# Designed miniproteins, single chains: the designs that were tried, part 102

Each design is a single chain, and the fold is of that chain. pLDDT is the mean over its residues in the fold that is shown.

## One batch from the design tools (miniprotein)

Design m3535
Fold by ESMFold2-Fast:
Structure m3535 (fold): chain A 75 residues (1-75)
Amino acid sequence: SKEEALNKAKATMLGALDQLAAAGTPAVAQQMQALKDKLTSDLSAAKAQGLDQAMTLLDQWMADLQKLIDEELAR
């Protein structure tokens, strides 16, 4: 179902942020925790609008995270 797909995508994103927090400095861990809190809040709001809106938000978050990783690797 779309809701199962959303829950799986959310779990994957939160897991990726947890891995970055565990591998990073305390400052990175704090930033990743703030992103997790914001993603959880934003997804709850988007889910109230509809599952497709929540999936679109996750796609945007994944794109933003990939851009940050690419910028870090370029340094």
Scores: mean pLDDT 76

Design m3536
Fold by ESMFold2-Fast:
Structure m3536 (fold): chain A 78 residues (1-78)
Amino acid sequence: ITEEQATAFNNLGIVLQNQGRLDEAVVAYGRAISLAPGTEIEATALNNLGNVLKDQGRLNEALHYHKQALALYQKLNL
């Protein structure tokens, strides 16, 4: 249930980002991260959050979340 909700919020974030609704995409990805800690869904949402922050010019925050995504992908052997 919680991982299904995390997947739904991640997918919502992707659609919002594609529409240029970057602030709303950040919120959606943040919810996905909170709902599925330690999973591939969290790693994917962290990476997507980094991408939307990069699109907003928030490069230091983007770097932080991309590093977190990489660390989690490595831990999950992905």
Scores: mean pLDDT 88

Design m3537
Fold by ESMFold2-Fast:
Structure m3537 (fold): chain A 70 residues (1-70)
Amino acid sequence: MLPLTKEEMRKKNLFIIDELEKKNESLAEIEKKYGWGLAVGVVELVRAVLRTIGDLTRQEILDEMRKIFS
């Protein structure tokens, strides 16, 4: 169960995705920098799911995550 509201978690995840896109950082660097293991874990899980659909690029994965959390 999330400690924040659905809308607050959505905004947090969108912020992480926006920072990922702007900084072009790896998932490991983001986990270290932001210390948000749960939020990073959600991003990584979505990334893994999207990759099973095809050979998506990092940018395409970020775009799809943004759509999911938008």
Scores: mean pLDDT 59

Design m3538
Fold by ESMFold2-Fast:
Structure m3538 (fold): chain A 61 residues (1-61)
Amino acid sequence: MREEIREQARPYAEKYAEKYGVDAERVTELTTDMLISMGLPNSDENIEKAARMVARSLASS
């Protein structure tokens, strides 16, 4: 379910949003969309990687 993935992604999204100075809710939503699109299992490793990639993309680094 989308809400379950969003809640699993939120702490990683907040961590990387803070690190890269971007909006935490935006990182959470984009990370959730990415995980759903990829059809990957909701492992902490996959979620953290996706959140970091999204935050870096939004911050241009």
Scores: mean pLDDT 78

Design m3539
Fold by ESMFold2-Fast:
Structure m3539 (fold): chain A 98 residues (1-98)
Amino acid sequence: SEEEKKKEEKTEKIKEKVLLSLAEEFLKKYGKKEEVEKIRELLKKEGVETALSYFYDVLESLGYTADEVADEYNDFVEEKIDELRKEQEEEEKKELEE
């Protein structure tokens, strides 16, 4: 449905934003600004899954457990999805009251 397509597009944008934020925090701290730019390019050209896989590979090379970062990424995505749901419910209520 058109509503499902809009929800999927919004979810993908949230995933992209969360991934970039995490990449900037984790990779810039280690002087890996080039890797942040690579992730940004992959997001534009290949999409979230490819960029996320590259990000996990870089983190593993730095001695991080990919699972720990995956949990944090998923938590942030869920929080942002819940925030959007609340905003959408508030907008629907406002339209009904106007």
Scores: mean pLDDT 72

Design m3540
Fold by ESMFold2-Fast:
Structure m3540 (fold): chain A 77 residues (1-77)
Amino acid sequence: TQAQRTAEAAEHLIKGVNALNAGDYETALEHFLKAAEVAGTDGRAFALEQAAIAAEKLGDLERAKELREEAARLRAT
């Protein structure tokens, strides 16, 4: 259901933020990507932006750029 997907996305965002604040960037990236997968359009863009921050913290600048470009494209539509 829409409510279940919204709750699942929110849970992954919370876990991602907690991991990011703890310096666990790999776990943060995984949770933000899962949030993006299940979120609606606006939530997906936000989750991808957070995933890009985690990727950048891991030193994966190419992936961070790709994630930011995808988020920007979603916000432009």
Scores: mean pLDDT 85

Design m3541
Fold by ESMFold2-Fast:
Structure m3541 (fold): chain A 94 residues (1-94)
Amino acid sequence: ATVTQSPASVTVKEGGTATITSTVTGGTLEGVLWLKDGVILQDPRATLEIDEAANTATLTISDLKKEDAGTYTNTATTSAGTVTGSGTKLTVVA
């Protein structure tokens, strides 16, 4: 299995919204873990969605703060094993 994250990088103003989509191929998506700078994401402004029929996982972060800047990585559990995305670099500007 492989996971593809889109976009590779994004710049958003404070108070804006960032959306990161992960698509899984070569296996059925069973679960996801989102990491920010290698640490499990625990953000109350983040919305996590899994579409098992489309094999996609979407992370949406609203009301962006400068502290939300970093590299976001999806680790997906699939029927063919665990795969990790290449990451998305989020930059937040005033």
Scores: mean pLDDT 83

Design m3542
Fold by ESMFold2-Fast:
Structure m3542 (fold): chain A 104 residues (1-104)
Amino acid sequence: MSEELAEYAGKLGEILGLSEEKIEELKEAAYNQDWDKVKEILAEVLKMPEELEALSPEQLADIIKHAAEKKLDKYRIQFLILAEAESERLAREREERRRLLEEL
């Protein structure tokens, strides 16, 4: 599983035009499930640090896999990240409202 994710991360790095050194760092971070490092590397190239921080590890793994499998271009990857980050933000706000109503 981690090996497959590392391979997808490598392909994603190639799509995004990362250097060989950065592709290797991204693969290693994905293999080790170091999501903070994965987000750091992707934020540098995509210029979307806030959106990437909003993503769960599962969402980020799914985005990496989908982008690599479908060979998405950089702009489609950016739109996918934006959409997933917005979805996560809305879900979090809804859950906080529910929690407040249940605790009072």
Scores: mean pLDDT 79

Design m3543
Fold by ESMFold2-Fast:
Parts: C-alpha cells; structure tokens; sequence
Structure m3543 (fold): chain A 78 residues (1-78)
C-alpha cells in the first residue's frame, strides 16, 4: 500500500547493496554514508507513517545484517 512507501523500501535496499559493494572495495567512508542514508529513509518513514511491527522488525533485521556483513568484510581485510 502506497507507491511512495514501496519506492522508499526499494531505495533502502539499493543503498544497502551499494554499502556492501563499497565495503568490498575498501571504501569504508562510502559504505558508512550509504548505511546512514538508508537509516535516514527508515527514520523518515517511521516518523510519517504507522508501519506494521512485522515490517519494522524486517527492516531492522536487514540493517543489522548489512552492518554485520560490512564489519565482517572489514575484519577480513584487516
């Protein structure tokens, strides 16, 4: 429901994929910036719209998974 909401979720997924790609290139600053942009989109959605808890949980899990993947890539390269 709402094309704008679906578009925002797709953009968050794109930013998280870009963050992982940048981390694989060793661009930690770029990866962090993409993570922050995804978090800002999520925070904006939560501030404007009543979102079902299941969707909130799914998005939080995706953000946590992406942060863990970036941390693992960084640790493997250290």
Amino acid sequence: MSPDFQEALQRMRQLLEEAVALARQGDWAGAQAKLQQAQQIFDDILSRTAVPQEIVDDVQALLAKTQAEIAAIKAAQA
Scores: mean pLDDT 80

Design m3544
Fold by ESMFold2-Fast:
Structure m3544 (fold): chain A 90 residues (1-90)
Amino acid sequence: MSDEELAEITERQSEEAVRYLRENPELARENGELLVEQARNLIEMAKKLEAAGYTKAAKAAREAARRLAETVAELVPEYEEEAREVAEEA
């Protein structure tokens, strides 16, 4: 898979996931911890992609992490602080 293809897939999946969470905020609240962990995993993936030379895919992964973390901060008050920290790291 090319760097460009990985970036496009990551961007699309991120947009769909955030939309789904906003349509289903109860699911976001029930899974706040898992969603924060998912955002951290996206940051870790971005670092690995960047080290491998996949700069576009890495940027897309960081943006996906930021969007997910920001969405969790808005929808899940108990994880607001942790999610904001993850968004800043992304």
Scores: mean pLDDT 87

Design m3545
Fold by ESMFold2-Fast:
Structure m3545 (fold): chain A 107 residues (1-107)
Amino acid sequence: NAAEQQIQKLLEKQQQVDASLQRDGIQLSPEEKELEQRYLELQIEAIRYKDSDPERAKQLREEAVRVGRQLRDLLDQQMLQQAYDSVMADPSASEEVKQAEAQALNS
C-alpha cells in the first residue's frame, strides 16, 4: 500500500544518509545515534497514523521536525569542528583562513 511504499523510501533514504556519513568518516555520537533512530521512528509512525489518526500523525510529524533539527544542529557543529581541526593542523593555511574557520565554529 501507499504507506508501506513511503516507509520503504524513507528507510532507503536513511540507508543512503548513513552510507554517506560513513564514507565521509563521520562517526555519530551515542546522542546523535539516538536522535537519528527517534527521527526515523517518528516519521514511520506519522506515515502509519496518517489515515487512521490524522491528528496524531500531525503531532508525530511536528516532533520529527524538532528531533531532526536537533540532530542537524549537532551534525553541523561536528562538521564545523572537523573543518576547524583540519585547517588548524595545516601549516600552509593563512591566518585569515584560520580566523574565518574559528568564527564559523563560534557562530
Scores: mean pLDDT 81

Design m3546
Fold by ESMFold2-Fast:
Structure m3546 (fold): chain A 97 residues (1-97)
Amino acid sequence: SMDEELIAQLLKEAEEVAERLLKEGKITEEEKEEIIELVRKAAEAAVEARRTGDKEAEKKAKEYLAKVLIKISSKFDTEDAKKMKEKAEKVLEELKK
């Protein structure tokens, strides 16, 4: 399935990014597992939203993705990371409506 291939590819990319961050000492093993789990949930919700047109699944995909971006951006002291975190937090606020 193309959707299964997409989920597998996104999880592989998330694993590679998280492993790099762990190797650089920016995250813990626990945070690596949390990031991978959030990416999996985001990918699964996005696939469900695409297949069904379910607005709640679309909302969940955006929520999980925003949480991933907040977790990653919180580990960097750069202007790009601060902007990414602010944008992701605004997405979460809008989703509460």
Scores: mean pLDDT 83

Design m3547
Fold by ESMFold2-Fast:
Structure m3547 (fold): chain A 115 residues (1-115)
Amino acid sequence: MEVIRREIERGLREAGEPLLPDAELEATAEALRPTLLAVLDEQIASLRALEATATAADPEAERRYAEELRELRRRGAPYWEIVALVVEAARRGALGPEVARAAIEGLEARRRAIE
């Protein structure tokens, strides 16, 4: 529960939005937990398929994005930052097995912290 609460609070702070009252924040986190776990499971499954099949057009860019994804994981970044970076890598022709693997590891770490 604490992980989802902290990620909602972080998102609100980063957006410059007022923080929710504690009771509303806790109720929102509890309500969102099963949906977030389902979304993470689907994202992980999609990335596993991409890890097996994807080839980066720019392998040097792929290495840079994979390392940035590993840094996001080390810092405990929220899952939406991991997803946003994967989307950026895809737009840059950098989506290959190394980016997919680094993203999977980050999302699996987030999933474990939510369970």
Scores: mean pLDDT 77

Design m3548
Fold by ESMFold2-Fast:
Structure m3548 (fold): chain A 58 residues (1-58)
Amino acid sequence: EMEEKMKEEAKEYEKIDEDLGKGMRMGLEVAQAAKTEEEAKESYEAFKENVEGYLKAK
């Protein structure tokens, strides 16, 4: 299930950096507030890509 997968990914990012984990959890909450499943996926993926970009640059 996509929602459960999003929660697991947010939890993994928390292990890497507490601040990044908080950002991912906020992104998940924004996605959960979305009115459509497609919008929710796009919102969460955007947050995830930003986090991954930060980690690659580091």
Scores: mean pLDDT 70

Design m3549
Fold by ESMFold2-Fast:
Structure m3549 (fold): chain A 85 residues (1-85)
Amino acid sequence: SKLLEFLEYVKTILPEIAQQLKVPQAVLDEVLEILDKVKELIEQGKEKEALEFFKEKYKELLEKVNDERFKDLLNNILEELESLL
């Protein structure tokens, strides 16, 4: 699935980007857990539920993230999920 490949790619690059942008480990861990749950829902065929879950968690993450580049990355993930779902 193109969606699952995208999520795996994001999970692979996200720790390096977070380190470069000095994102707190707790925030990175939360984002990775959210992406794992999105992946599980997609693998179960629950694509709409996966998108709604990410949208809800995205709003919460924006309040915890201080770096604008990391916020842009989170927004790009949301836009790609909306495009593919």
Scores: mean pLDDT 85

Design m3550
Fold by ESMFold2-Fast:
Structure m3550 (fold): chain A 61 residues (1-61)
Amino acid sequence: PVKEVTVITSNILGLTVVVQTSASYAQEAIDSAIQDQLEAGLSEEEARKNLKVEQVEVEVE
């Protein structure tokens, strides 16, 4: 079986953070990633530019 997941990639203090979640939690994960970058001293515009959001199909066992 294949499940569609949302992959969110962000950069925080030179570290790359990747979060995988279902579509129902995608917005919360995006908001959290933006908030983490704001706390790290980035502007909202910079935080948005550092986010990559993709939907991918992942095979689940």
Scores: mean pLDDT 72

Design m3551
Fold by ESMFold2-Fast:
Structure m3551 (fold): chain A 70 residues (1-70)
Amino acid sequence: MQQSQQYEEQGQQALKQGDLEQAGQYYLESSRAYDDAGDLVQSNRLGAKAAEVRGDEETKRIMERVRESL
């Protein structure tokens, strides 16, 4: 099994569990593994997905701070 595919599957599992931090980490590892394999299309796709998941985590933190300020 390709390491890149294994990390992507782990990222999907973490996302299903609501663990955005873990999901982002696995997608980033998958992106790196695809880059190492020379698959730039898959690397870019998973890198973007990792950034999106991490952005959602940051958005949650910002919303929490805004609520505390109200």
Scores: mean pLDDT 74

Design m3552
Fold by ESMFold2-Fast:
Structure m3552 (fold): chain A 76 residues (1-76)
Amino acid sequence: APSRQEVVDETVALLLELLETYLSKQVAAGKLTEEQKQAYLAQVQAQLPALRDYLLGDYEAALELKEWLKKQLAAL
């Protein structure tokens, strides 16, 4: 079974992949500028340490978020 650290690391990686993919599609569709995409990603990345600390304290929340993110990414 994966460790709590591995689940949190994978969850954070999936979150960033989902956001990058979604925002890149919005830029390609002309709905968002590249500058706005970069600003949004920077804001999210600044909050990741706090999210990571939270998820390390709640393994069930980390698992639920990971599975939800996998479903969202597969639907893009």
Scores: mean pLDDT 85

Design m3553
Fold by ESMFold2-Fast:
Structure m3553 (fold): chain A 80 residues (1-80)
Amino acid sequence: MEEELEKAIKEGDYEKTLELVKEIAEKALKEGADRKLAEAGIYTTELYVKRKKMEEEGVPKEKIEEELRKEIEKLREELA
């Protein structure tokens, strides 16, 4: 999962990256393991926390996607 996320970020596949972030976060929550989410990598945790915070604040999905895309863009540059 983390390896797939890294590849998606490097390739600039925002749709796949967001999908993988959602899957990692959902799986970690289902297993009751915030620690596993953190172990998946700092960037994954940051994206998850940002998404969760914006959802709790009632931010529209469109704006959440935009902000996450910006973070993914930064990660893509760091991983290049």
Scores: mean pLDDT 65

Design m3554
Fold by ESMFold2-Fast:
Structure m3554 (fold): chain A 100 residues (1-100)
Amino acid sequence: SLLDQARTLAIAAAVDAQDLLRNEPDLPEEVKELLRELIARAVELLSQPAPSRAQLLAFLDLALRTYELLREHYADDPIRVARAERAIALARQLRAQLEA
């Protein structure tokens, strides 16, 4: 179930990142670069039948950084804040399980 939850997060993160890159041209370049990297890492993770702990941790760390920046950038948008907070909570939970 940890792997299934990580895959669910990877799918959601890739979709979110792709939608933001398409629809939000005024995002800071730093955020756009993180979104592109997040898509690449999510696709890489999803292509692996058994991703390593290191690959999972690297993805989760990137997802955390990206969603924390999105939460700050869209602080006045309650829907985007709530979406980012759910992703952050799941990523933190999964990271804690992998570090145990």
Scores: mean pLDDT 88

Design m3555
Fold by ESMFold2-Fast:
Structure m3555 (fold): chain A 98 residues (1-98)
Amino acid sequence: MATEINEESKKPSEEVLKLLKDKPDEELLQVADTLHLLNMLYYALKTGEDQEIIDDLEKNALEATPEELQEVVRKAIEMIRAGESAAKAIELLKKYLE
């Protein structure tokens, strides 16, 4: 869905929540900030936000990420930049957490 209004809302998109529904709460909590920032990045790119905002979201997503997940999150960011959905990027993270 193209959301245009409150993408700075701290809540992840419904699509993100659907992917995480069957995950243990502990795994969700460990990466919650990263997932939120990846979702924000996806919508920022879709809505044509300023490049500075996009760059800050990418930086913040990586900074919120544990070191062991850094490479997976970089791949997720590349997928989002290539036009893949936030859902696809989160599926990659979900695979790593298994």
Scores: mean pLDDT 67

Design m3556
Fold by ESMFold2-Fast:
Structure m3556 (fold): chain A 76 residues (1-76)
Amino acid sequence: MNEENDEIEEKIKKIVELAKKLKEGDESKRPELKKLIKELLEKIAKWNGIPLPELTEERIEELVEGAVDTEKVRKE
């Protein structure tokens, strides 16, 4: 695996952990989750050489909700 892939995987794991806590009602994790999602998307865009459009708060919130929904179908 490439170092970039390993870093992306670590960010995804952290996003999943934060999404799980947010789903459990810990709203204090929402800003950190938003930051990690934004960083992950920027890293993927850079890796693929595609400029990322400006991420609005609405788009980030939609991605947060998507991450929380993914946790509903996944059991450790």
Scores: mean pLDDT 68

Design m3557
Fold by ESMFold2-Fast:
Structure m3557 (fold): chain A 70 residues (1-70)
Amino acid sequence: SAEEAIRGAMQAVVGGATGDGALARAGVERMEKAGPVPAEARDTAIRGGEQGDVALAAAGARAMLEALGL
């Protein structure tokens, strides 16, 4: 659902801001349940979370939302 995709995007961004890679992964997995997303966008969001790079996590999450039509 759109609501679940948005919640997933928020988790990915917070993961990037806090360096919580597990939270970023959980957000990405939630977004993937909403529909198909580009692997590059997914990998970018996860990498942002693992590296504590909020801009990178946000860029990946945004690309995933755009792929989901949001």
Scores: mean pLDDT 85

Design m3558
Fold by ESMFold2-Fast:
Structure m3558 (fold): chain A 71 residues (1-71)
Amino acid sequence: SPGAEAERERLHREYDRRLADLEREWRRLVPDGDETSPAAREQTRRVLGVLEELARGLAEVDPSFRLEVEP
């Protein structure tokens, strides 16, 4: 249905935005790129948690949808 298609597209755009935000925050917290600080790890866990929750909710409404996110 149009509603389900629009919701999937919205979530995909949000995932892209969250991934870009995560990359920007990681670079801010670890400017040399060779260290995983506690703050960077916490930000990663927060973003992944949001993405997983959104994917879980959508999958319950639209069983054909699955987000390929590694925890």
Scores: mean pLDDT 63

Design m3559
Fold by ESMFold2-Fast:
Order: structure tokens, then C-alpha cells, then sequence
Structure m3559 (fold): chain A 106 residues (1-106)
């Protein structure tokens, strides 16, 4: 499940890198700046869960990023059914994996 998502993301990024290496580098730089700005805004609003999640993404820490993503979904969407929260988490995990793999330095 999560391992399958990681493999799918890695495969797609590798295919894109092989076809458009310079464009991928530009996207990596732009995404890093966007995540850093999101972290600063989260810190300004006192959203500790968002700050820790974004820090984990920048550090390449999948487990920590997932942990705080789960806390954010629960905090921001308490009214949603468990099945709907699980689907949001699945989409969030895929996005987190994508960002971490995209920003991976080596």
C-alpha cells in the first residue's frame, strides 16, 4: 500500500527526469521554496502540526511527516467519517511521498 505508492512516485519521477532533467531541477527548486514559505506561514499562525509535517518533508523523514499529516487531518476535519478521513490521508501520503522524493538530494 504505502510501499506501492512510493514505487509509483519514484517510477514517475525517474521517467520525468530522463525526459526533462532541467525542468525537473527547476520544479525541485520551486517546490522547496513553496514548502519553506508554507512552513513560515504555519509558524506565524502557531500551527505546530503543520510546521512539524513540513520540517519532516524538508528533512526527508516520511514517518514523521505521515504522523503529523494524520494529526492535521483529524484536527481540521473532525466532522468527516472515518472512511473519508482515510481517503484524505491516502491522498496526503501520496503527496508527501512525492514532495520528499522530489526534494531528495542524494
Amino acid sequence: MLEELEKEVEKRLKEYEEKHPEELKKIQEEMRELIEKAREEAEKRGDDYAVKMLDAILEGNLEEAFRYAEKLVEKENPELAPEEKEELLRLGYKQIIFYIKLLEKE
Scores: mean pLDDT 79

Design m3560
Fold by ESMFold2-Fast:
Structure m3560 (fold): chain A 61 residues (1-61)
Amino acid sequence: EERRRRIEGLRRAARFGYEKSEEYFKEAKENPEDTGKLLMGERLREASEKAEEEARRLEEE
């Protein structure tokens, strides 16, 4: 039960992170000199990928 809820939470977090990274990439495109937005988008995407990876491991366990 807790494992299932954790998997669902990780998948929701990954979706949210992907949406937020897209927003940051859009802002970075509008102001390419603001490297902070690009960096935040990249970090959020990486975190979202790791969250999905962890969810997959838990569901196969």
Scores: mean pLDDT 80

Design m3561
Fold by ESMFold2-Fast:
Structure m3561 (fold): chain A 73 residues (1-73)
Amino acid sequence: SKEELFERLRRLAEEAVELLGKRLNASEEELAAAKATTRALVDQMRADNVSEATVQQAVEQVERQVAELKKEL
């Protein structure tokens, strides 16, 4: 479902933020702010009623970014 894709996108984006934050030695405050921003962006996509195809593309893009970040760690 579209809701499952939004939840997957949120989890992947938060994972990307954690991986990037660890690499960049971000503070806990900076990580919390970035995660809050990620959550707000996903909520905005829901509010804007973006297409399921758009959410699926975003999920695939973030999955690729997470995979690359994991290879570099």
Scores: mean pLDDT 82

Design m3562
Fold by ESMFold2-Fast:
Structure m3562 (fold): chain A 93 residues (1-93)
Amino acid sequence: SLEEALEKIKETLINAVGQVVPRVVLLGTLTRLLQEAGVSPEEARRLAEEIVERMIEAGILEEVDENNLKFVGSKEEVEKEAERIVEEVRRKI
């Protein structure tokens, strides 16, 4: 399930390119997938928040309002960030 969970993280992010997503839904999805990859519940929640904040700082996500985020980054930028996330998760497991 580790490899499957990591692939789901990549697919989830890449498929969201150009879309507006509720912040709560993105955080919940990332937290769940990180737990499926073997990250503890507490660490998964913290890491999901850090990932979202990092993607906002990198200009991959834009805060449309306080509740919604837009994937404004290119598919290539999102794919590179997804691979970075996968490597970080592998290091923590």
Scores: mean pLDDT 84

Design m3563
Fold by ESMFold2-Fast:
Formats: structure tokens, C-alpha cells, sequence
Structure m3563 (fold): chain A 96 residues (1-96)
């Protein structure tokens, strides 16, 4: 599972797989366990940065980590506020 996600990230960086497929796999792993979630968060952040050819600031990375931690605390229920914060980060990354 985690190795498959890593391979998907590499393929997405090569333009062979969409970001949506990586995100879908990431959501599946988030339901699995805490260790897998920590590695998934790191891979997701790294993948997004590399896929967009943009650099994330430490502040943006920390904000993404907070969103994922909040998802875990809320039994993976995404709030509207979390969706908006995630969308803003993605829009900033895509603008660069």
C-alpha cells in the first residue's frame, strides 16, 4: 500500500498519473493507521510540491500537516473550513 503510493507519486511527477489518483490512494491509507498516516502526509506534501514545480514554505507545510491532523482527530470527517484551507494552499501552489 505505502510502496504503491510512493510509486504513484513518482509516476505523477513524470506526468503519467493525475494528482487526483494520488489523493484517492492517500485517503485510503489515512483510514489504516497512524504510522501509515504520518508517512502519507510527508509523501503527499512532497508530491504536491514536486508535481507543481513549486516550493512550499515551512508555513504552508505546517498548515497542510495541521489539516491532516485535524482530519485524524475528527475521525476523518472533513469540515468546510478544512476544505477551504486546503483549496487555498493548492491554488497558491498552482499559481506559482
Amino acid sequence: MLEELRELVEKALAGEVSLEEVEKKAEELLEKGEEARRQLIRLSIEGILRLRGAELTEEEMEELLEIYEELEENNYVVTEEQRERWKKIQERIEAK
Scores: mean pLDDT 62

Design m3564
Fold by ESMFold2-Fast:
Structure m3564 (fold): chain A 69 residues (1-69)
Amino acid sequence: SIEEIIEYVERTIKKIDELAKQGKATLNQMFRKLALRSGVYLLPRLSPEYQKEEAASMKEVVEDLEKEL
């Protein structure tokens, strides 16, 4: 569901924030965090057709980040 994707994204953002506090987050991880944050804000404001497509894209980005973390 969209809610599950948002929760997954928020957990991953929190992990990146903890790395950033330690000075260990990469610039690429910080850029992807910003993109995911924007996605979380926009997702519930999109039409149903765009919500499905965007949620799938966000899931791929989160899964790639989790492989690095």
Scores: mean pLDDT 85

Design m3565
Fold by ESMFold2-Fast:
Structure m3565 (fold): chain A 69 residues (1-69)
Amino acid sequence: SAEEKIQILNETNQELTAQGVTDRAEALERVYRALFPDRAAEFPEDPEERERLIAEFLYEVALELAAAQ
C-alpha cells in the first residue's frame, strides 16, 4: 500500500542518513532494495541499466503516492 511504501521510504532515508550515505546511486539502490526485497537478487549489475530501472521505479512510486493523497 502507499502507506507501507511511505514508511519504508522514511525508514530507509533515516538509515541512509545514520550511515552517512551521500552517494545518490547508492542511496537509490538502497531504497529500491528496501521497497522490493523479493526482487533484490534481480537488480541489474550494469550501472546504466540500474540507473534507468531506479529512475523509472521512483517515478512510478511518486505518482502512486501522489494519487493516494
Scores: mean pLDDT 70

Design m3566
Fold by ESMFold2-Fast:
Parts: structure tokens; C-alpha cells; sequence
Structure m3566 (fold): chain A 80 residues (1-80)
């Protein structure tokens, strides 16, 4: 399937930002949660299920609906 792990990482990050941007603009707190989630993904060499779940939990802990939506997406990918 999707092949270069680093390229899959970039595509996933781009997709997540698109979802948030189309629904609403994040405020400072929402951006902080999203940034922590994305930093976890960026710092990993490969998007393993464990890394995806950890990033998803960070996003889901946000009080913002959009950031939580990103977390749900990551969790869904990790569950596959």
C-alpha cells in the first residue's frame, strides 16, 4: 500500500491540517494541542500504530472539537 513511511507521514499531517482548517480556525489552546500531536508524529521515523495512538490521545485530550477530530482520525488509522 502506501509505501515510503516518511511520505505517508507528510500526507497524514497535510490531511489533518486540512480537516481543521476547513471546519474552523484553531485558537491558541487548540493550536498547542494540535502542535503536540503533530510533533509526536514528526519526531518518529515511522508511523507505527503505537505512535499514532499516542498522538491521537494528545489530540483527543484537547477541549477543541476540531483538534479532537484530528485525534479521532489518527486513532482510526492506528486501529487498522
Amino acid sequence: MLVPATEAHKEMLEELFKIVEERHKPDKEQREHAEKMLEELKNSLFPTPEVLREAAEIGLSSSDEGVREMGKLLKKVAEK
Scores: mean pLDDT 62

Design m3567
Fold by ESMFold2-Fast:
Structure m3567 (fold): chain A 102 residues (1-102)
Amino acid sequence: MEVPVFGNHPRREEAQRLAKALVEAGLIKPENVPVTATLIATDGLLIFPEHTDVHEVAAYLFRQGLSIELIVETLKAIRDGKPLPESLPAEVRELLKGFRFR
């Protein structure tokens, strides 16, 4: 179910740029950019079940203050089963190792 884009949020424009970068990386569909950006900007509670959704991990990494480039690289690594970027904070790398998208 799509969630409509909410009004003026802190970091909303940055969240929209991240969502567009996720489309360019093939991680989300273009039509989902407004929904994904809203979820990234407003998601305050992340639950990581086995086989989590891309937007949940993106929101978590965005809340950790990671750059858009590093978030995209990390999500690609999880999608492709590759090693996580060395530039990730150790705590983030430890949490995300073994995670897979459904």
Scores: mean pLDDT 66

Design m3568
Fold by ESMFold2-Fast:
Structure m3568 (fold): chain A 60 residues (1-60)
Amino acid sequence: LPSSDVGPGELLEIPGVDADLALRLVDALGDGIRTATVAELTKIPGVDRALAEAVIAYFN
């Protein structure tokens, strides 16, 4: 079943995201990852601008 919640497994498909970072993103933003801005993503430890842009591109 498609879940409305962003799971860590989905985030592993994004280049530069490992298992630890995927869990950190879910813990910090949950479903908010789908609509997060570069500024919001870069506040998370381990997320730089390039990774933030990759996350945004993946969901858009």
Scores: mean pLDDT 75

Design m3569
Fold by ESMFold2-Fast:
Structure m3569 (fold): chain A 95 residues (1-95)
Amino acid sequence: NMELKKKQAELSAELAREAYERLKEIADTGGPESERKAAKGLAILAAAGVGAVIGVDKAKEWMKEVQRAAEEGMEKTAEVTRKILEEAEKKLKEL
């Protein structure tokens, strides 16, 4: 069902956008460690959710990429999350 898949993908992309915006805000403002940890966790979950709409292998791949970026810092986490969101939105338009 392509219509249901498209709706689910749109919702997942929206969650990823929210995660990216939060990460970018925290990276720019240097928010407290608890907020940074929560934002990194949200980005990992968002990447998994967006990827799952495309496929399980993609969900695992993107989740690992965000986890790796999270080890480097907030700016890298935001950058990787943005790239994942852009790729996901491209796939959504192909549906």
Scores: mean pLDDT 71

